# Designed miniproteins, single chains, continued (4): the designs that were tried, part 19

Each design is a single chain, and the fold is of that chain. pLDDT is the mean over its residues in the fold that is shown.

## One batch from the design tools (miniprotein)

Design m12626
Fold by ESMFold2-Fast:
Structure m12626 (fold): chain A 104 residues (1-104)
Amino acid sequence: MEEAKRRIEEMLSSLSPEEAGLFQEIFLKRLREEYGEELERTFRRLLTKNIQAEVQRLGRPPSHKESARLFAESLVEAAKEHGVSAEELLRTAEESYREARERY
C-alpha cells in the first residue's frame, strides 16, 4: 500500500488542480463501479476527517500538493478497509490518470 499511496499522490501532484479534479472524478467512479459504493462512502468520510485535522494543524486550507497527499492517504485507508489490493488500486489509478490526460 505505501507504493500505491506514493504513486497516486505523484499522479495528483503532477496535474493542474483542474486536471486533478477530473482524475479524481474518473478514479472514484471506476472504484465505485468495480468495488461498490461503500468504498467511496468510507473514502469520503476519511478524507473529510483528514482534511479537518490538517486544517487544524496548518491553520490554513491545504495546498494542492498537501491535498494530493490527503487524497492518497484517505483512499489507501478506505481500500484497506474494503479488501482492495495495492495492485488493483494502482491499476485503476493508472487507467483513470490516462483517461483524465486524454480528456483534458
Scores: mean pLDDT 86

Design m12627
Fold by ESMFold2-Fast:
Structure m12627 (fold): chain A 94 residues (1-94)
Amino acid sequence: MTKLIRVTVKVTNKSGNKPTVTVEVSGEGAKVVSESTFEKGNTVYHTVVLEVDLSSKADITVKATATDEAGNSASGTLVLSRDQTEGTLELTLE
């Protein structure tokens, strides 16, 4: 059996330079099936939908990195339990 988990990476851009968001997913039976980006004001919302195999009980690790054209970067890690339906990771670029 599989389920979908939605992960939202919220990036606040204080530098004014447009950020690029990269997401790395680690965990057996977890894969990215959808990825989209939406911008509103100085905030970027990068949404990743994961398809997760429920035969495994191992946690899933989501690492997000936001980088702007000036070379500023911010990264964070979100650990997801397979019983979750969604998660959020917040990053700030200065």
Scores: mean pLDDT 82

Design m12628
Fold by ESMFold2-Fast:
Structure m12628 (fold): chain A 65 residues (1-65)
Amino acid sequence: LEAELRRVSAELDALAAELEAHRDDRERQAALMARIGELLDRQAALAHELGWVPSAEPVEVEPPA
């Protein structure tokens, strides 16, 4: 799972670079954006399987000034 997550992250990085390289190619950009969307969905699913919890601390204890 972690290895898969790292692979997806690397693929997303490569696709972002490809998107920048083909900024003037609308057809290529559309295909790359679709691929990026698929990988983002996969990344979210893998993170959920790993049991990752959103980092949110509703309780913050600080002494009053």
Scores: mean pLDDT 71

Design m12629
Fold by ESMFold2-Fast:
Structure m12629 (fold): chain A 70 residues (1-70)
Amino acid sequence: MLSEEQRKAIADYVREKSTLSEEQIERAVEIILESNSVEEIEKKLFADPSLSLEDAVEAAKLATEAYNKL
């Protein structure tokens, strides 16, 4: 299970590298925490109705980068 500090680090990384809203960032972090693989993260982000296709692509890229830093 990721620590509160790791969750904050992921959120900060996505915030610094994207134009996503705080709600979209929170959703991306939630998906990362619930996912067991990079492929699952990407699949869930693309399926999320709160993200446009462009936002989902950006979030998937950043989530993959953040996950690899854990």
Scores: mean pLDDT 74

Design m12630
Fold by ESMFold2-Fast:
Structure m12630 (fold): chain A 98 residues (1-98)
Amino acid sequence: SPMDQVRAQAQRVLAQADQVLADIAALEAEVPDPSPEIRHQIAQARRDVDEAKRLAQQALDSEDLDQATRLLTRAQFYLLSASGNVFVVRRMIERRRA
């Protein structure tokens, strides 16, 4: 059903969010004295991942297809934002070492 597809996608968002959180933890361990800019980007990534997980869980808990679809779309946006911030932080760390 269309609802089963939305729920499957929400479950994938939750799994991907957990992977992004693991990537953030690895970055924090790698840089014990981060610059203010790196600290800001990591904090933003954490907020975006937490929001993505919350919205994906709300999509799973929804019985309304339209509501679940809107929540899933928002969750995917926040997950993409968090992943982008992690990528930026990784690039900043590599440039500092070069």
Scores: mean pLDDT 90

Design m12631
Fold by ESMFold2-Fast:
Structure m12631 (fold): chain A 83 residues (1-83)
Amino acid sequence: SALLEALEAATELSELQKAEFKAMLKGAEDMKANYSEELYKKYVEEAREVAELIAAGKATEEQRLRGAYARGAVEEYVRRERA
């Protein structure tokens, strides 16, 4: 995957930022494979909760990765619904 190779080569991104981007790509990929409104609703809530924790400066690395995955899945669902 050209995107994953480009992310690994990007020296200006932190390792956490690279991991978040990879998580987002996987969330989108998994939603493409298992398109579901129920999963969409779950991931909207998860992404919102993680965004609030990030804004408060309380998010762990694991929570940030879960939020990135959820955002990727949500963006793919919305993309298909609006197409």
Scores: mean pLDDT 84

Design m12632
Fold by ESMFold2-Fast:
Structure m12632 (fold): chain A 112 residues (1-112)
Amino acid sequence: SALDAFRAQVLAILDDTRARLKDIISQLKNEQSRQRAINWLDAEYARTKERIAAAKSVAEIVAVARDGLDRMTAYLVEVAREENQLDIAEQAIQVVREAADRLDALYAQVAA
């Protein structure tokens, strides 16, 4: 269906975003902080995927995906602040902004 095709496209954006965020997390100097951040990201991604699978409309899929991206940004900014690696926060913000822009472009195409 058109809804399932949209769901798959959104999940592809989030999967790409997760991979890019893991690469950024790998730059954290503290090994325990890296492991916690990876574990947190994987858990948040899994929750977001479940919410997207349960969503019944394009608007719900977009809202859930945006919420997931916001949570990922907030968490990684806090980790970067605690580790005094603000460059990690800047990279994470940029990756998530690119994901949000791709999501907004997909939503605009379906809403037109």
Scores: mean pLDDT 90

Design m12633
Fold by ESMFold2-Fast:
Structure m12633 (fold): chain A 110 residues (1-110)
Amino acid sequence: MPPFLSLDEVEKKLNEALENKDAEKLVEIINEVIEQLKENPEVPEEEIFAYASLIIKTVKEALKKGLISLEEAVEILEKVKELIKERFDEETAKNAIESIDEEIKELKEE
């Protein structure tokens, strides 16, 4: 199994994929990070939120650059939303999910 990627390592890899316009590698890294967080229940909500925020930011930038489709962007954001629903307390999850739903709505209206 690949080693657990730190937030800094994930950010570096995502930035390299964006610079290289490597859409396949970008999506691969994002999916690997989401799977890694799901497999590690000991990761606190604050760290999950940091990874989620980085993924959302990266997906928005990749979509703006035409590297991924709207459908792919929405699929990734829905996966992040599912992770938050599973891992966060009900009140914190509700606020984060509403924020992500608003981001998805904005992407679909542009």
Scores: mean pLDDT 81

Design m12634
Fold by ESMFold2-Fast:
Structure m12634 (fold): chain A 98 residues (1-98)
Amino acid sequence: KVKKAVVGVEGNRVGITVEADNEISAMSAALAAYDAIKQAGKVLKEEFRIEGNKASVLAEFESPEQAKRAAQRAIETLKSLGAEVEFIEGDAEKALEK
């Protein structure tokens, strides 16, 4: 199960980290969040990381407006999966440090 998630937005970048009971659950939740953010605009660059029970996505969009919309979609998706979501405005990379 998904336990916690952090979503950060800074300029045209969105960072997402998901913590779950196991690696597969974390990856599945991060991929679901990524699918949601792709609907907000054009992703110019993406990076995925997995470290034990944590999975992270960093995505760069064409505009800050698309990034903000992407962050909102990620938060809604992660909450629907039962995650406790923390939102960080002004620092997309800080989301990856949790």
Scores: mean pLDDT 81

Design m12635
Fold by ESMFold2-Fast:
Structure m12635 (fold): chain A 87 residues (1-87)
Amino acid sequence: KVKEEAIKLLEKMIEAIREAAERGVPLTDLLAPLEEEAERILKELPEIEKYIEEAVEEVRKKAVPGGREKVAEMLIEAYRIVKEKIK
């Protein structure tokens, strides 16, 4: 159950990142409603934080300098990697 909830949260975060980039609004505004759910899930599955850090670092190594859209692509890819590791 918690693992399925974690996957759904990551999907919601991916959607929030995409929407923030498309609308040109701060990502924090769209992630704020998800923060409590994220804290609860990370408490149950602390390995997710490490997976996120590793995935972000992996994607960052391949990233070229770019604006908000490029940062959004990087974060979306990182969260997709975390989803695959959790499954």
Scores: mean pLDDT 75

Design m12636
Fold by ESMFold2-Fast:
Structure m12636 (fold): chain A 99 residues (1-99)
Amino acid sequence: SSSVKEEAKRLADELNKKTGTKLDPEGVEQMFDSILFFRNYSIEEAVDMAVRTLRKYNPELSNEQLADVLEAIADYLESLGEKEVAAALKKRAAELRAE
């Protein structure tokens, strides 16, 4: 719907401001759809799908930039009460920074 696309654009703009990146709003929408779908089955798979989607739409991102984006997404999801997937995203961000 148009409202979902408008929300994804606003969220992409906020993430870009916070992390210094240029995330595609469609990629951000697909990433959140994947997180919200897969978290009902596997937190690990939800995080893996989020990372794969971000890399697909933004192949230029370094591991450090991707980690910054994952931490910003985790903060947003934690604010919505999605504590388990938020913690898993922060863990993945730390792992990416160590590579």
Scores: mean pLDDT 83

Design m12637
Fold by ESMFold2-Fast:
Structure m12637 (fold): chain A 78 residues (1-78)
Amino acid sequence: SREELLAALAQGLAELETLVGPEAFARVVELLRKGEYEEAAKVVAEALGISMEEARRIIEVLKQGIDAAGPDALDEVL
């Protein structure tokens, strides 16, 4: 259901905020709203000290959730 998709997206975003911290998370959210997924992955990679390949996998999971739940999903879970 859409409710289950929104819950999964909310959980993924909460986990990401815990890992990257509130300042980096705010930048990631702004970039996700703009559809700037590559720049969002770069912020995650820099905040966590991980590879761009690993950061892109994290962002891809969030993007799939946003795409599945609809264009207002990010605003509904934040």
Scores: mean pLDDT 85

Design m12638
Fold by ESMFold2-Fast:
Structure m12638 (fold): chain A 78 residues (1-78)
Amino acid sequence: MYLTEEEAQKVIDVLLYFKLLGVKEISIDELVERMKKAGLSDETAEAFKEAMKKRFPGKDKLTIEEAIELVEELVKES
């Protein structure tokens, strides 16, 4: 899957907010729910969940840094 710059910025904003609160790791399911609440479509949020599972198989939680790295990998700039 690929994220638009706008979708990627919304995910990054959520992740940076958690980092500001001192959160070290976030569950994939919690991140997906927060993305939906931040205004991402259910389809985009669920597709990102599958991308996280594919990139980090067997993990139920990601570090904030791992999640940011994946967002950067999924953004295709022209």
Scores: mean pLDDT 80

Design m12639
Fold by ESMFold2-Fast:
Structure m12639 (fold): chain A 91 residues (1-91)
Amino acid sequence: TSFELTKEEQEEIFEIARKHGIPVEHAVAALEAGVATLLALHGKASEEERDAAAEAAMAATLRALGVSEQKAEAAAKALLPLARRIAEKLL
């Protein structure tokens, strides 16, 4: 993991993975991609553009891991608030 997750953040990822029927490992990989995207675009894009890019990166990661497009999009949207909180802590 490119960053250390708190127990509460781990529990939130577990809940999102369970609700969307994806493996926890896939949800973690997607979250890492989303956080990396938010950090890379910090100060270089609008909040809306940054959020859209992070959601797209997370969905693309899930699809690459074999998650269906519909599930990947729903899970990425659910992970975005957590990705934003983690990115803010790392800045």
Scores: mean pLDDT 84

Design m12640
Fold by ESMFold2-Fast:
Structure m12640 (fold): chain A 78 residues (1-78)
Amino acid sequence: QAQSNGEEGIRILEKLAKEGVLPEGVVDAFRLLVEQKRWDDASALLDRAAQLAEAQGRSEEAQQLRKLGQSLREAAQQ
């Protein structure tokens, strides 16, 4: 489940980066954390990305990122 949630996070972040909402470096950083299974750090990155998306009026994507971040944080405890 953590891997699937990480892949969904990458998809949302790629979309936001293509639309100029987030820097491309955010996608690369998140992908690296998912590859390393660093779920706590990946969760923190999604929370920060969600704040940036929210600030630019992307409330739906921001909520999706926060939900995924919570799931990844739960996986970090296992």
Scores: mean pLDDT 82

Design m12641
Fold by ESMFold2-Fast:
Structure m12641 (fold): chain A 87 residues (1-87)
Amino acid sequence: SRSQLQQQIAALQQKAAQIKSKLTPDQLEEADKLSKEIEELINQGKYSEAASKTTSSALRLISEGKVDAALYVVTQGQIAELQKQLE
């Protein structure tokens, strides 16, 4: 239901805020840039491209030891997809 989607979005936003507090300024800038690019793909209805970019970005960040930045990008992508479902 719409109320369940809103609750899921709120929980993910709380999770994203907690992860954000663990990021360095440089990691946050990089993760926000990636998240914005993924959100733009979702807003264009390019879900397969958004999923591919999320996966490749997360794997690259993990390989660089930036696990929290990877989790932030994935979490922001999930928020964007659920917000699009509310439209």
Scores: mean pLDDT 88

Design m12642
Fold by ESMFold2-Fast:
Structure m12642 (fold): chain A 73 residues (1-73)
Amino acid sequence: DEKKEEVGKKLEEEGKKQLPELIKRLKENPGNEEVVLELLIEQTTELLEELLKAGLISEEEYKKLMEELEKAK
């Protein structure tokens, strides 16, 4: 369960790091919902890539999650 705690902390830190950049881009493109979705998908994609590189998710799980993100566009 230490592995789950480590993953959770990393996701929290990445979210905090990326949120200010998302806010900045939203201020530059107010009312553009597509831009908001693209930025959220990009940030989530980076988090999933880190999980894959750390060996915390399989390649198949990564592909499935990426497919769901693409459908959200």
Scores: mean pLDDT 67

Design m12643
Fold by ESMFold2-Fast:
Structure m12643 (fold): chain A 94 residues (1-94)
Amino acid sequence: PLELSAAEQELLAELEKYRELLEKFRELIKNKEIEKLSEEEKEKLLELASFLLALRAASLAGVPLADLPAIARATAEAYREEAEKQIEKLKASG
């Protein structure tokens, strides 16, 4: 019996908001057309990357699944600089 908990559903809904942007970013990197991203889309990508890094760090630290979305949101800003560096590495790998 695998019904997703309310916390798991919230996490999936949060990630789903960024799916379209992630697919666009992936395609633009592949085609070396990253300049086609608007400044708003670049900012959203940075927010997403920061959130994913925070989520991974919290998960590795043993934060319970129920608390992961809230902790990742609260700590995402601390990962912004690392996310910027990761994005720049992806651009340079072309």
Scores: mean pLDDT 71

Design m12644
Fold by ESMFold2-Fast:
Structure m12644 (fold): chain A 67 residues (1-67)
Amino acid sequence: SDEKVQELIDLLKAGKDITPLMKDPEYREALRELGLRLGISEAELDALPSWAAQAARVREAFDFLNS
């Protein structure tokens, strides 16, 4: 949901770890949606070995675009 995407953005801005939220399927969908908005392809996300790796990749893209 857009609300969960915004929640992930707020946590990333605050420097908080989002990995614990990946236990929830709705936060996993929000993470993938955020990744796509940040310019990460679905194929790139699918190639990552874990939700922790997907969370780290999204964080890297977010930090790069906001540096």
Scores: mean pLDDT 87

Design m12645
Fold by ESMFold2-Fast:
Structure m12645 (fold): chain A 75 residues (1-75)
Amino acid sequence: MKRGRAHVHIQTDAGSDTAHVTVVVLDEDGKVLAILSRTVPVSQVDETAEELVREAGKRAGLDEVEIASVTHSTL
């Protein structure tokens, strides 16, 4: 079974209802396997983060992806 860790970064634009969601997926040795990002309305952030984690895991060929961190920043 191939396992990975996802680090999610959500950057919210204070001047708009948009956020930039970035997901970095690492393997068990800490090697970067995939980086995906998307800009979405703030209302879609949770859905987008879930989709990007799933997509990054698929691209990396992982059976399981654990969300290791979720960080937020504001522009």
Scores: mean pLDDT 82

Design m12646
Fold by ESMFold2-Fast:
Structure m12646 (fold): chain A 97 residues (1-97)
Amino acid sequence: MVDDKLEELIRELGTTEEEREALEALVDELRKAGYTDEQIIKILDELRRAALRRDLEGLEETLKNKFKLSPELLKKAVETFRALSASPGDRLLAIAE
């Protein structure tokens, strides 16, 4: 099973080594929690959309209601989003739809 789409999203979102490590850690935790690669791709896409719109509240509600992330996984997703949003403006351009 080849994770081409997941690798592509991680590269698109993670412009620095620290960001890629944070994304890879989130993906690993989601897999351990029993999420499918298809669900993980959708979760990362929601992170991408939220980062573009700077909409953390919308991200949290989507992850809770649609994907039903545990409080611990939700916290990791939020921390990943914060890491992405704290870096310079090149990231927002790199993840533009």
Scores: mean pLDDT 73

Design m12647
Fold by ESMFold2-Fast:
Structure m12647 (fold): chain A 65 residues (1-65)
Amino acid sequence: MKELEEIARETRERLLAATGDAAVAEAVAEHVRITSEREGLSPEEARELGERAVAVVTAHLAAKA
C-alpha cells in the first residue's frame, strides 16, 4: 500500500513535469494507484503501469503539438 502510494506520487510528479497540468497529473496518477490496488499489482508492476501512463500521455501530447 505505502509503496503503491509512493509510485503514484512519482507518477504524478513526472506527469506534472511533462504536461504542466496539475489536474491531469493528479487524475492519471490516481488512476494508476486505483488500478494497481484493484488488480493486486506488485510494486514492480505498478511502477511499469506508471511508466507506461507517462509515456502514453507524453506521446499523445507530442502527436497533437
Scores: mean pLDDT 78

Design m12648
Fold by ESMFold2-Fast:
Structure m12648 (fold): chain A 59 residues (1-59)
Amino acid sequence: MELRERITERLMREFGLSREEAEAIADIAVGLYESGFLPPEMVEPFAEMLAEAEVKYAS
């Protein structure tokens, strides 16, 4: 919960994403962590990677 909101707010501030876009990315990253596919130290870097891709390749 706390990690998801922190990532969401960071993505909005640093990448200019809407709350809906940032929440979708945070949900993916946190979901992978909760499922055991992603270590905790990689959650924020993974979310940033997804945000960068969204900004570069979205219209």
Scores: mean pLDDT 79

Design m12649
Fold by ESMFold2-Fast:
Structure m12649 (fold): chain A 103 residues (1-103)
Amino acid sequence: MKKAEELLEKAKEAAEKALKAIEKGDYEAAKKAIEEATEAVKELARLYGEQTGDVAKSIGYILRAIGLEEDAILALEKGDYEAAKKAIEELVRLAEEIAEELK
């Protein structure tokens, strides 16, 4: 697989793992999986910056990924599992957006 496709797959797999952990009530596993998904999205954003030279847009993607990670973890801590799931789904959409721009 191409590097961008590999990172997108990692983000999707980590997000799915986070959603399954939430359904099981394993919130520590969910937090770890959210961190794994966020790291994959940040690596996609760095790859975008490397390939396009658009450092500002790359930084913007990294900041969006960090914000979504914070939203997901804070929602889990508050017991708002629907908000946590939504933030995890937005992380996947961000990964898909970045991967599409790398085609």
Scores: mean pLDDT 86

Design m12650
Fold by ESMFold2-Fast:
Structure m12650 (fold): chain A 90 residues (1-90)
Amino acid sequence: SLSAEDRKMRAEIMKLSIEAAKLIAKAQQAIKDGDVETAKRYVEEVKKIIKKLKELAKQATNPEVKDMALTAVKVFENQIKALQEEIAKL
C-alpha cells in the first residue's frame, strides 16, 4: 500500500503526464498546419513538464513512484525529439 504522500505524488505525475500528452497532440497539429512557431512553443511547454517530472523523480522515495516519473520523462523526451525532427523539416 502506498503512503498518502506517495499517492499524492503519483496523482501529480499522472496529471502532468496527461498535460504533456495534450500539448504533444497540439504540437503535432501545429506541425500538420505548418505552424513552426506554435509547434516550438508547445515543445517548450512539454520541456517544462519534463523538468517537473524529473524533480518529482528526485523527491520520490517509493521505487514504483520514482520509476513512474522516470518512465514518463523517457517517453516524453523521446516524443519531443521526434517532434523537433519534424519541425526541422518545415
Scores: mean pLDDT 91

Design m12651
Fold by ESMFold2-Fast:
Structure m12651 (fold): chain A 74 residues (1-74)
Amino acid sequence: SIDEELEKLLSTLSPEVQKAVRSFYETLKNSKESEESLLQLRDIALAELRRESGLSEEQIKKLGEIFDKIIKEK
């Protein structure tokens, strides 16, 4: 499941980065915006995580895939 994929990824991250990722995930999941707007929010979230969290390119790609699954399931 998406939640299991997210939890596995989060378990490899620091507590501070986990909080940031969970915050973005909940924002995307609970937002009532259009798919186009959600994809823009996703891009902003991933850019912020890439800049501030020191996540690897592979971790950013995995997060992007998880966020895309959430957006498409709406």
Scores: mean pLDDT 80

Design m12652
Fold by ESMFold2-Fast:
Structure m12652 (fold): chain A 96 residues (1-96)
Amino acid sequence: SELEEEFKKLKEELLEWSKELEELVKKLWKEYNGDPEKMLEDEKIRELVEKLYELQKLAKENPEIALQLADILAEMAEVSPEVYRAILKALEYLES
């Protein structure tokens, strides 16, 4: 579907973005002991988290988006596990 092609491009962009943030996330995770509130004070981390949070909101209304988001997050966990962990914790913090 056209949505699948759009998500394929978005997935590539988000995975590249997560790789770019890997060193920053590792540094701040150590500095703030994984505190999601402190991690979200960083503009670059906040921007990526906000993008994923928006997709998560859309996923609640659309099962096709939910499947694509799950695929993106699963691959992010493999290629950038430290970034994935920080994002997951930040998303849970925002939903609390």
Scores: mean pLDDT 85

Design m12653
Fold by ESMFold2-Fast:
Structure m12653 (fold): chain A 104 residues (1-104)
Amino acid sequence: AKAYYNAGMLSLNLKNYEGAKEAFKKALQLDPNFLDAHLGLIYTSFLLKDDKEIDSVLENIKNNKDKLDKKRTAVELKYLATFIKNILRPDIAEKLEKLADELK
């Protein structure tokens, strides 16, 4: 799981967004509760303008909220939302903030 996550981060740094997306998906196949891989997939999908994939990841987090660290997940989603809002995509930031608020 961690090896695929690291491969995804490397792909992001190289601006290989499709490779990053596949690597984060592989990390989640091995560890479905790997929060950092969910966050990486949201960010990568944002860069790819793949709003459907973002919605899919947010729904997966919501459906598995009892198996995740809810407090950490809420904090990380709000942090990512702030970053996305600063890049002038408040619509996506609002989706992340709404899920974070539902997680307490």
Scores: mean pLDDT 80

Design m12654
Fold by ESMFold2-Fast:
Structure m12654 (fold): chain A 74 residues (1-74)
Amino acid sequence: SHMEKEAEEAVRRLREAAAQGPDALGQVAKTVSKMSPEVRRAAAEAFRELAEQSTDPEVKSLLEIAAGVLEAQV
């Protein structure tokens, strides 16, 4: 489905950005904030999962903040 494909692409870009660092994560989060509610919700769930797996406090904090912002806008 279209929404499923967009959500998967957003999650994929988010995982790639996580490997690049906090600045890349922030940029992807801002882009996803402008997407549909279904994509934002899927991304928020992915952010929380990545935050749980992350050992970097800065990345973990950024992911938790991004997830909260996306959930508040849904």
Scores: mean pLDDT 71

Design m12655
Fold by ESMFold2-Fast:
Structure m12655 (fold): chain A 78 residues (1-78)
Amino acid sequence: SEKEDEVGKLLQELYDLILNQEDLEKLKELVDEILKLDPSLKEKIALILENVLELLKEEGADEKVIEQVEYVLEYIKK
């Protein structure tokens, strides 16, 4: 369906943002768009962000990057 195709595109954009660590301010907006289309993905997205956060901390990523991912993760968990 068009909805499923759109969700697929947004999930790919989510992975690309995380891998490139660029435009992380868009991370919350992207997550909001995915969850509006498919709320059942909430737990999956939270798990992805938790795994990414652990990797970022282990690799010593920039503190602002870590804070942005933590902010979106906490936003989802509420």
Scores: mean pLDDT 77

Design m12656
Fold by ESMFold2-Fast:
Order: sequence, then structure tokens, then C-alpha cells
Structure m12656 (fold): chain A 60 residues (1-60)
Amino acid sequence: SREEKLRRYIEELKRLDREDPVAFAKFMKELKEKDPDLYREVAKELGLLESAVDKTVEKK
């Protein structure tokens, strides 16, 4: 149930990001302050957490 709810929430947020990225960013910031647990789960599923991490470049 929680995973199903999270999945549907993510679908809505993906749609919001495409239709109104400003509203999406504002919503995510508000979610981070009001419910940091849910924010982290949503950010992980959307791949946003990876984008928020400092980019490392390694030369082989």
C-alpha cells in the first residue's frame, strides 16, 4: 500500500515537472521541510538525489 501510494505520487510529480517545473521545484522544497522522510523516498525514485550529489569526474 505504501509503495503503491508512493509510485502514484511519483507519477503525478513527473507530470508536474514536465508541465510546470517551477511549481514542481517549489512543491519539492516545501515537501522537504514538511515531510523530509517522504521527500527522500520521492527524490530517490525520481533520480533527483543523484542529481543533487556533487558530480565527480574520474580519469582512467
Scores: mean pLDDT 68

Design m12657
Fold by ESMFold2-Fast:
Structure m12657 (fold): chain A 73 residues (1-73)
Amino acid sequence: SQARIDEARRLLREFAEEYRRLRADPSAPATRVTGAALRAMGYAVQLFLEGRRIGREEEAIRAARDNGFDMSR
């Protein structure tokens, strides 16, 4: 549903922003930065799968790309 896509997009944005903040912090351990990136990627995958299920794959791919996860690669 659109509501599911909107919620997944919101979560992806929040975790992608946390990843960007950690990446910008020179005192943050690389393992913590990588962990945040993997969590954000997990939400990008969930967004793509939900978009595929309801025929909105392009919207899901664009949302992931807008948050730094290029799903076409």
Scores: mean pLDDT 72

Design m12658
Fold by ESMFold2-Fast:
Structure m12658 (fold): chain A 74 residues (1-74)
Amino acid sequence: ARARALAAVRAALAALEAGDVEAALTHLQSAFNHAYLAGDWDAVRALAAAMRAARAGDVESAKTHAREAEQRLA
């Protein structure tokens, strides 16, 4: 679960860098589900914040929170 969450958050970061917010949200949701199954609550909170920022159109804030989740999962 943790390794899949890490792979998904990295995919989300790549999508955010490309400006593909819809793809990023799909990957963030996948990362959230895998982090939740792993019981990594710090990563779950960071991923929830990243998804909220991405939905609001705040790509830079979404990247910041996604990087926080990546650090927690690595």
Scores: mean pLDDT 86

Design m12659
Fold by ESMFold2-Fast:
Structure m12659 (fold): chain A 94 residues (1-94)
Amino acid sequence: SLVDELEELLERLKKAKTVEELVEIVEETISLLNRNLDTFSPKTQAIIEGAIKSLKKLKEEALKNPEKFEEIKEQVVALVEFIIMVVRRDLGAK
């Protein structure tokens, strides 16, 4: 279910057309990861905590520099894809 929820957020990210939509989805992703943090191994928790910090930084950059929306969105998509890979590996999901 966590992987499915993250994949749904990733699809919403790919379709996001505004900074407001991007920020909302990033905040939902951070919230979802924080709620499930204790389900991961200690090594994976450290990786996910680092990813959450990067997501927060990208969210702040999107709000500060809305003209960089497409560039920041590509970085957020790549980071969420990385998070999904790490989560799948830790939970033993495909």
Scores: mean pLDDT 88

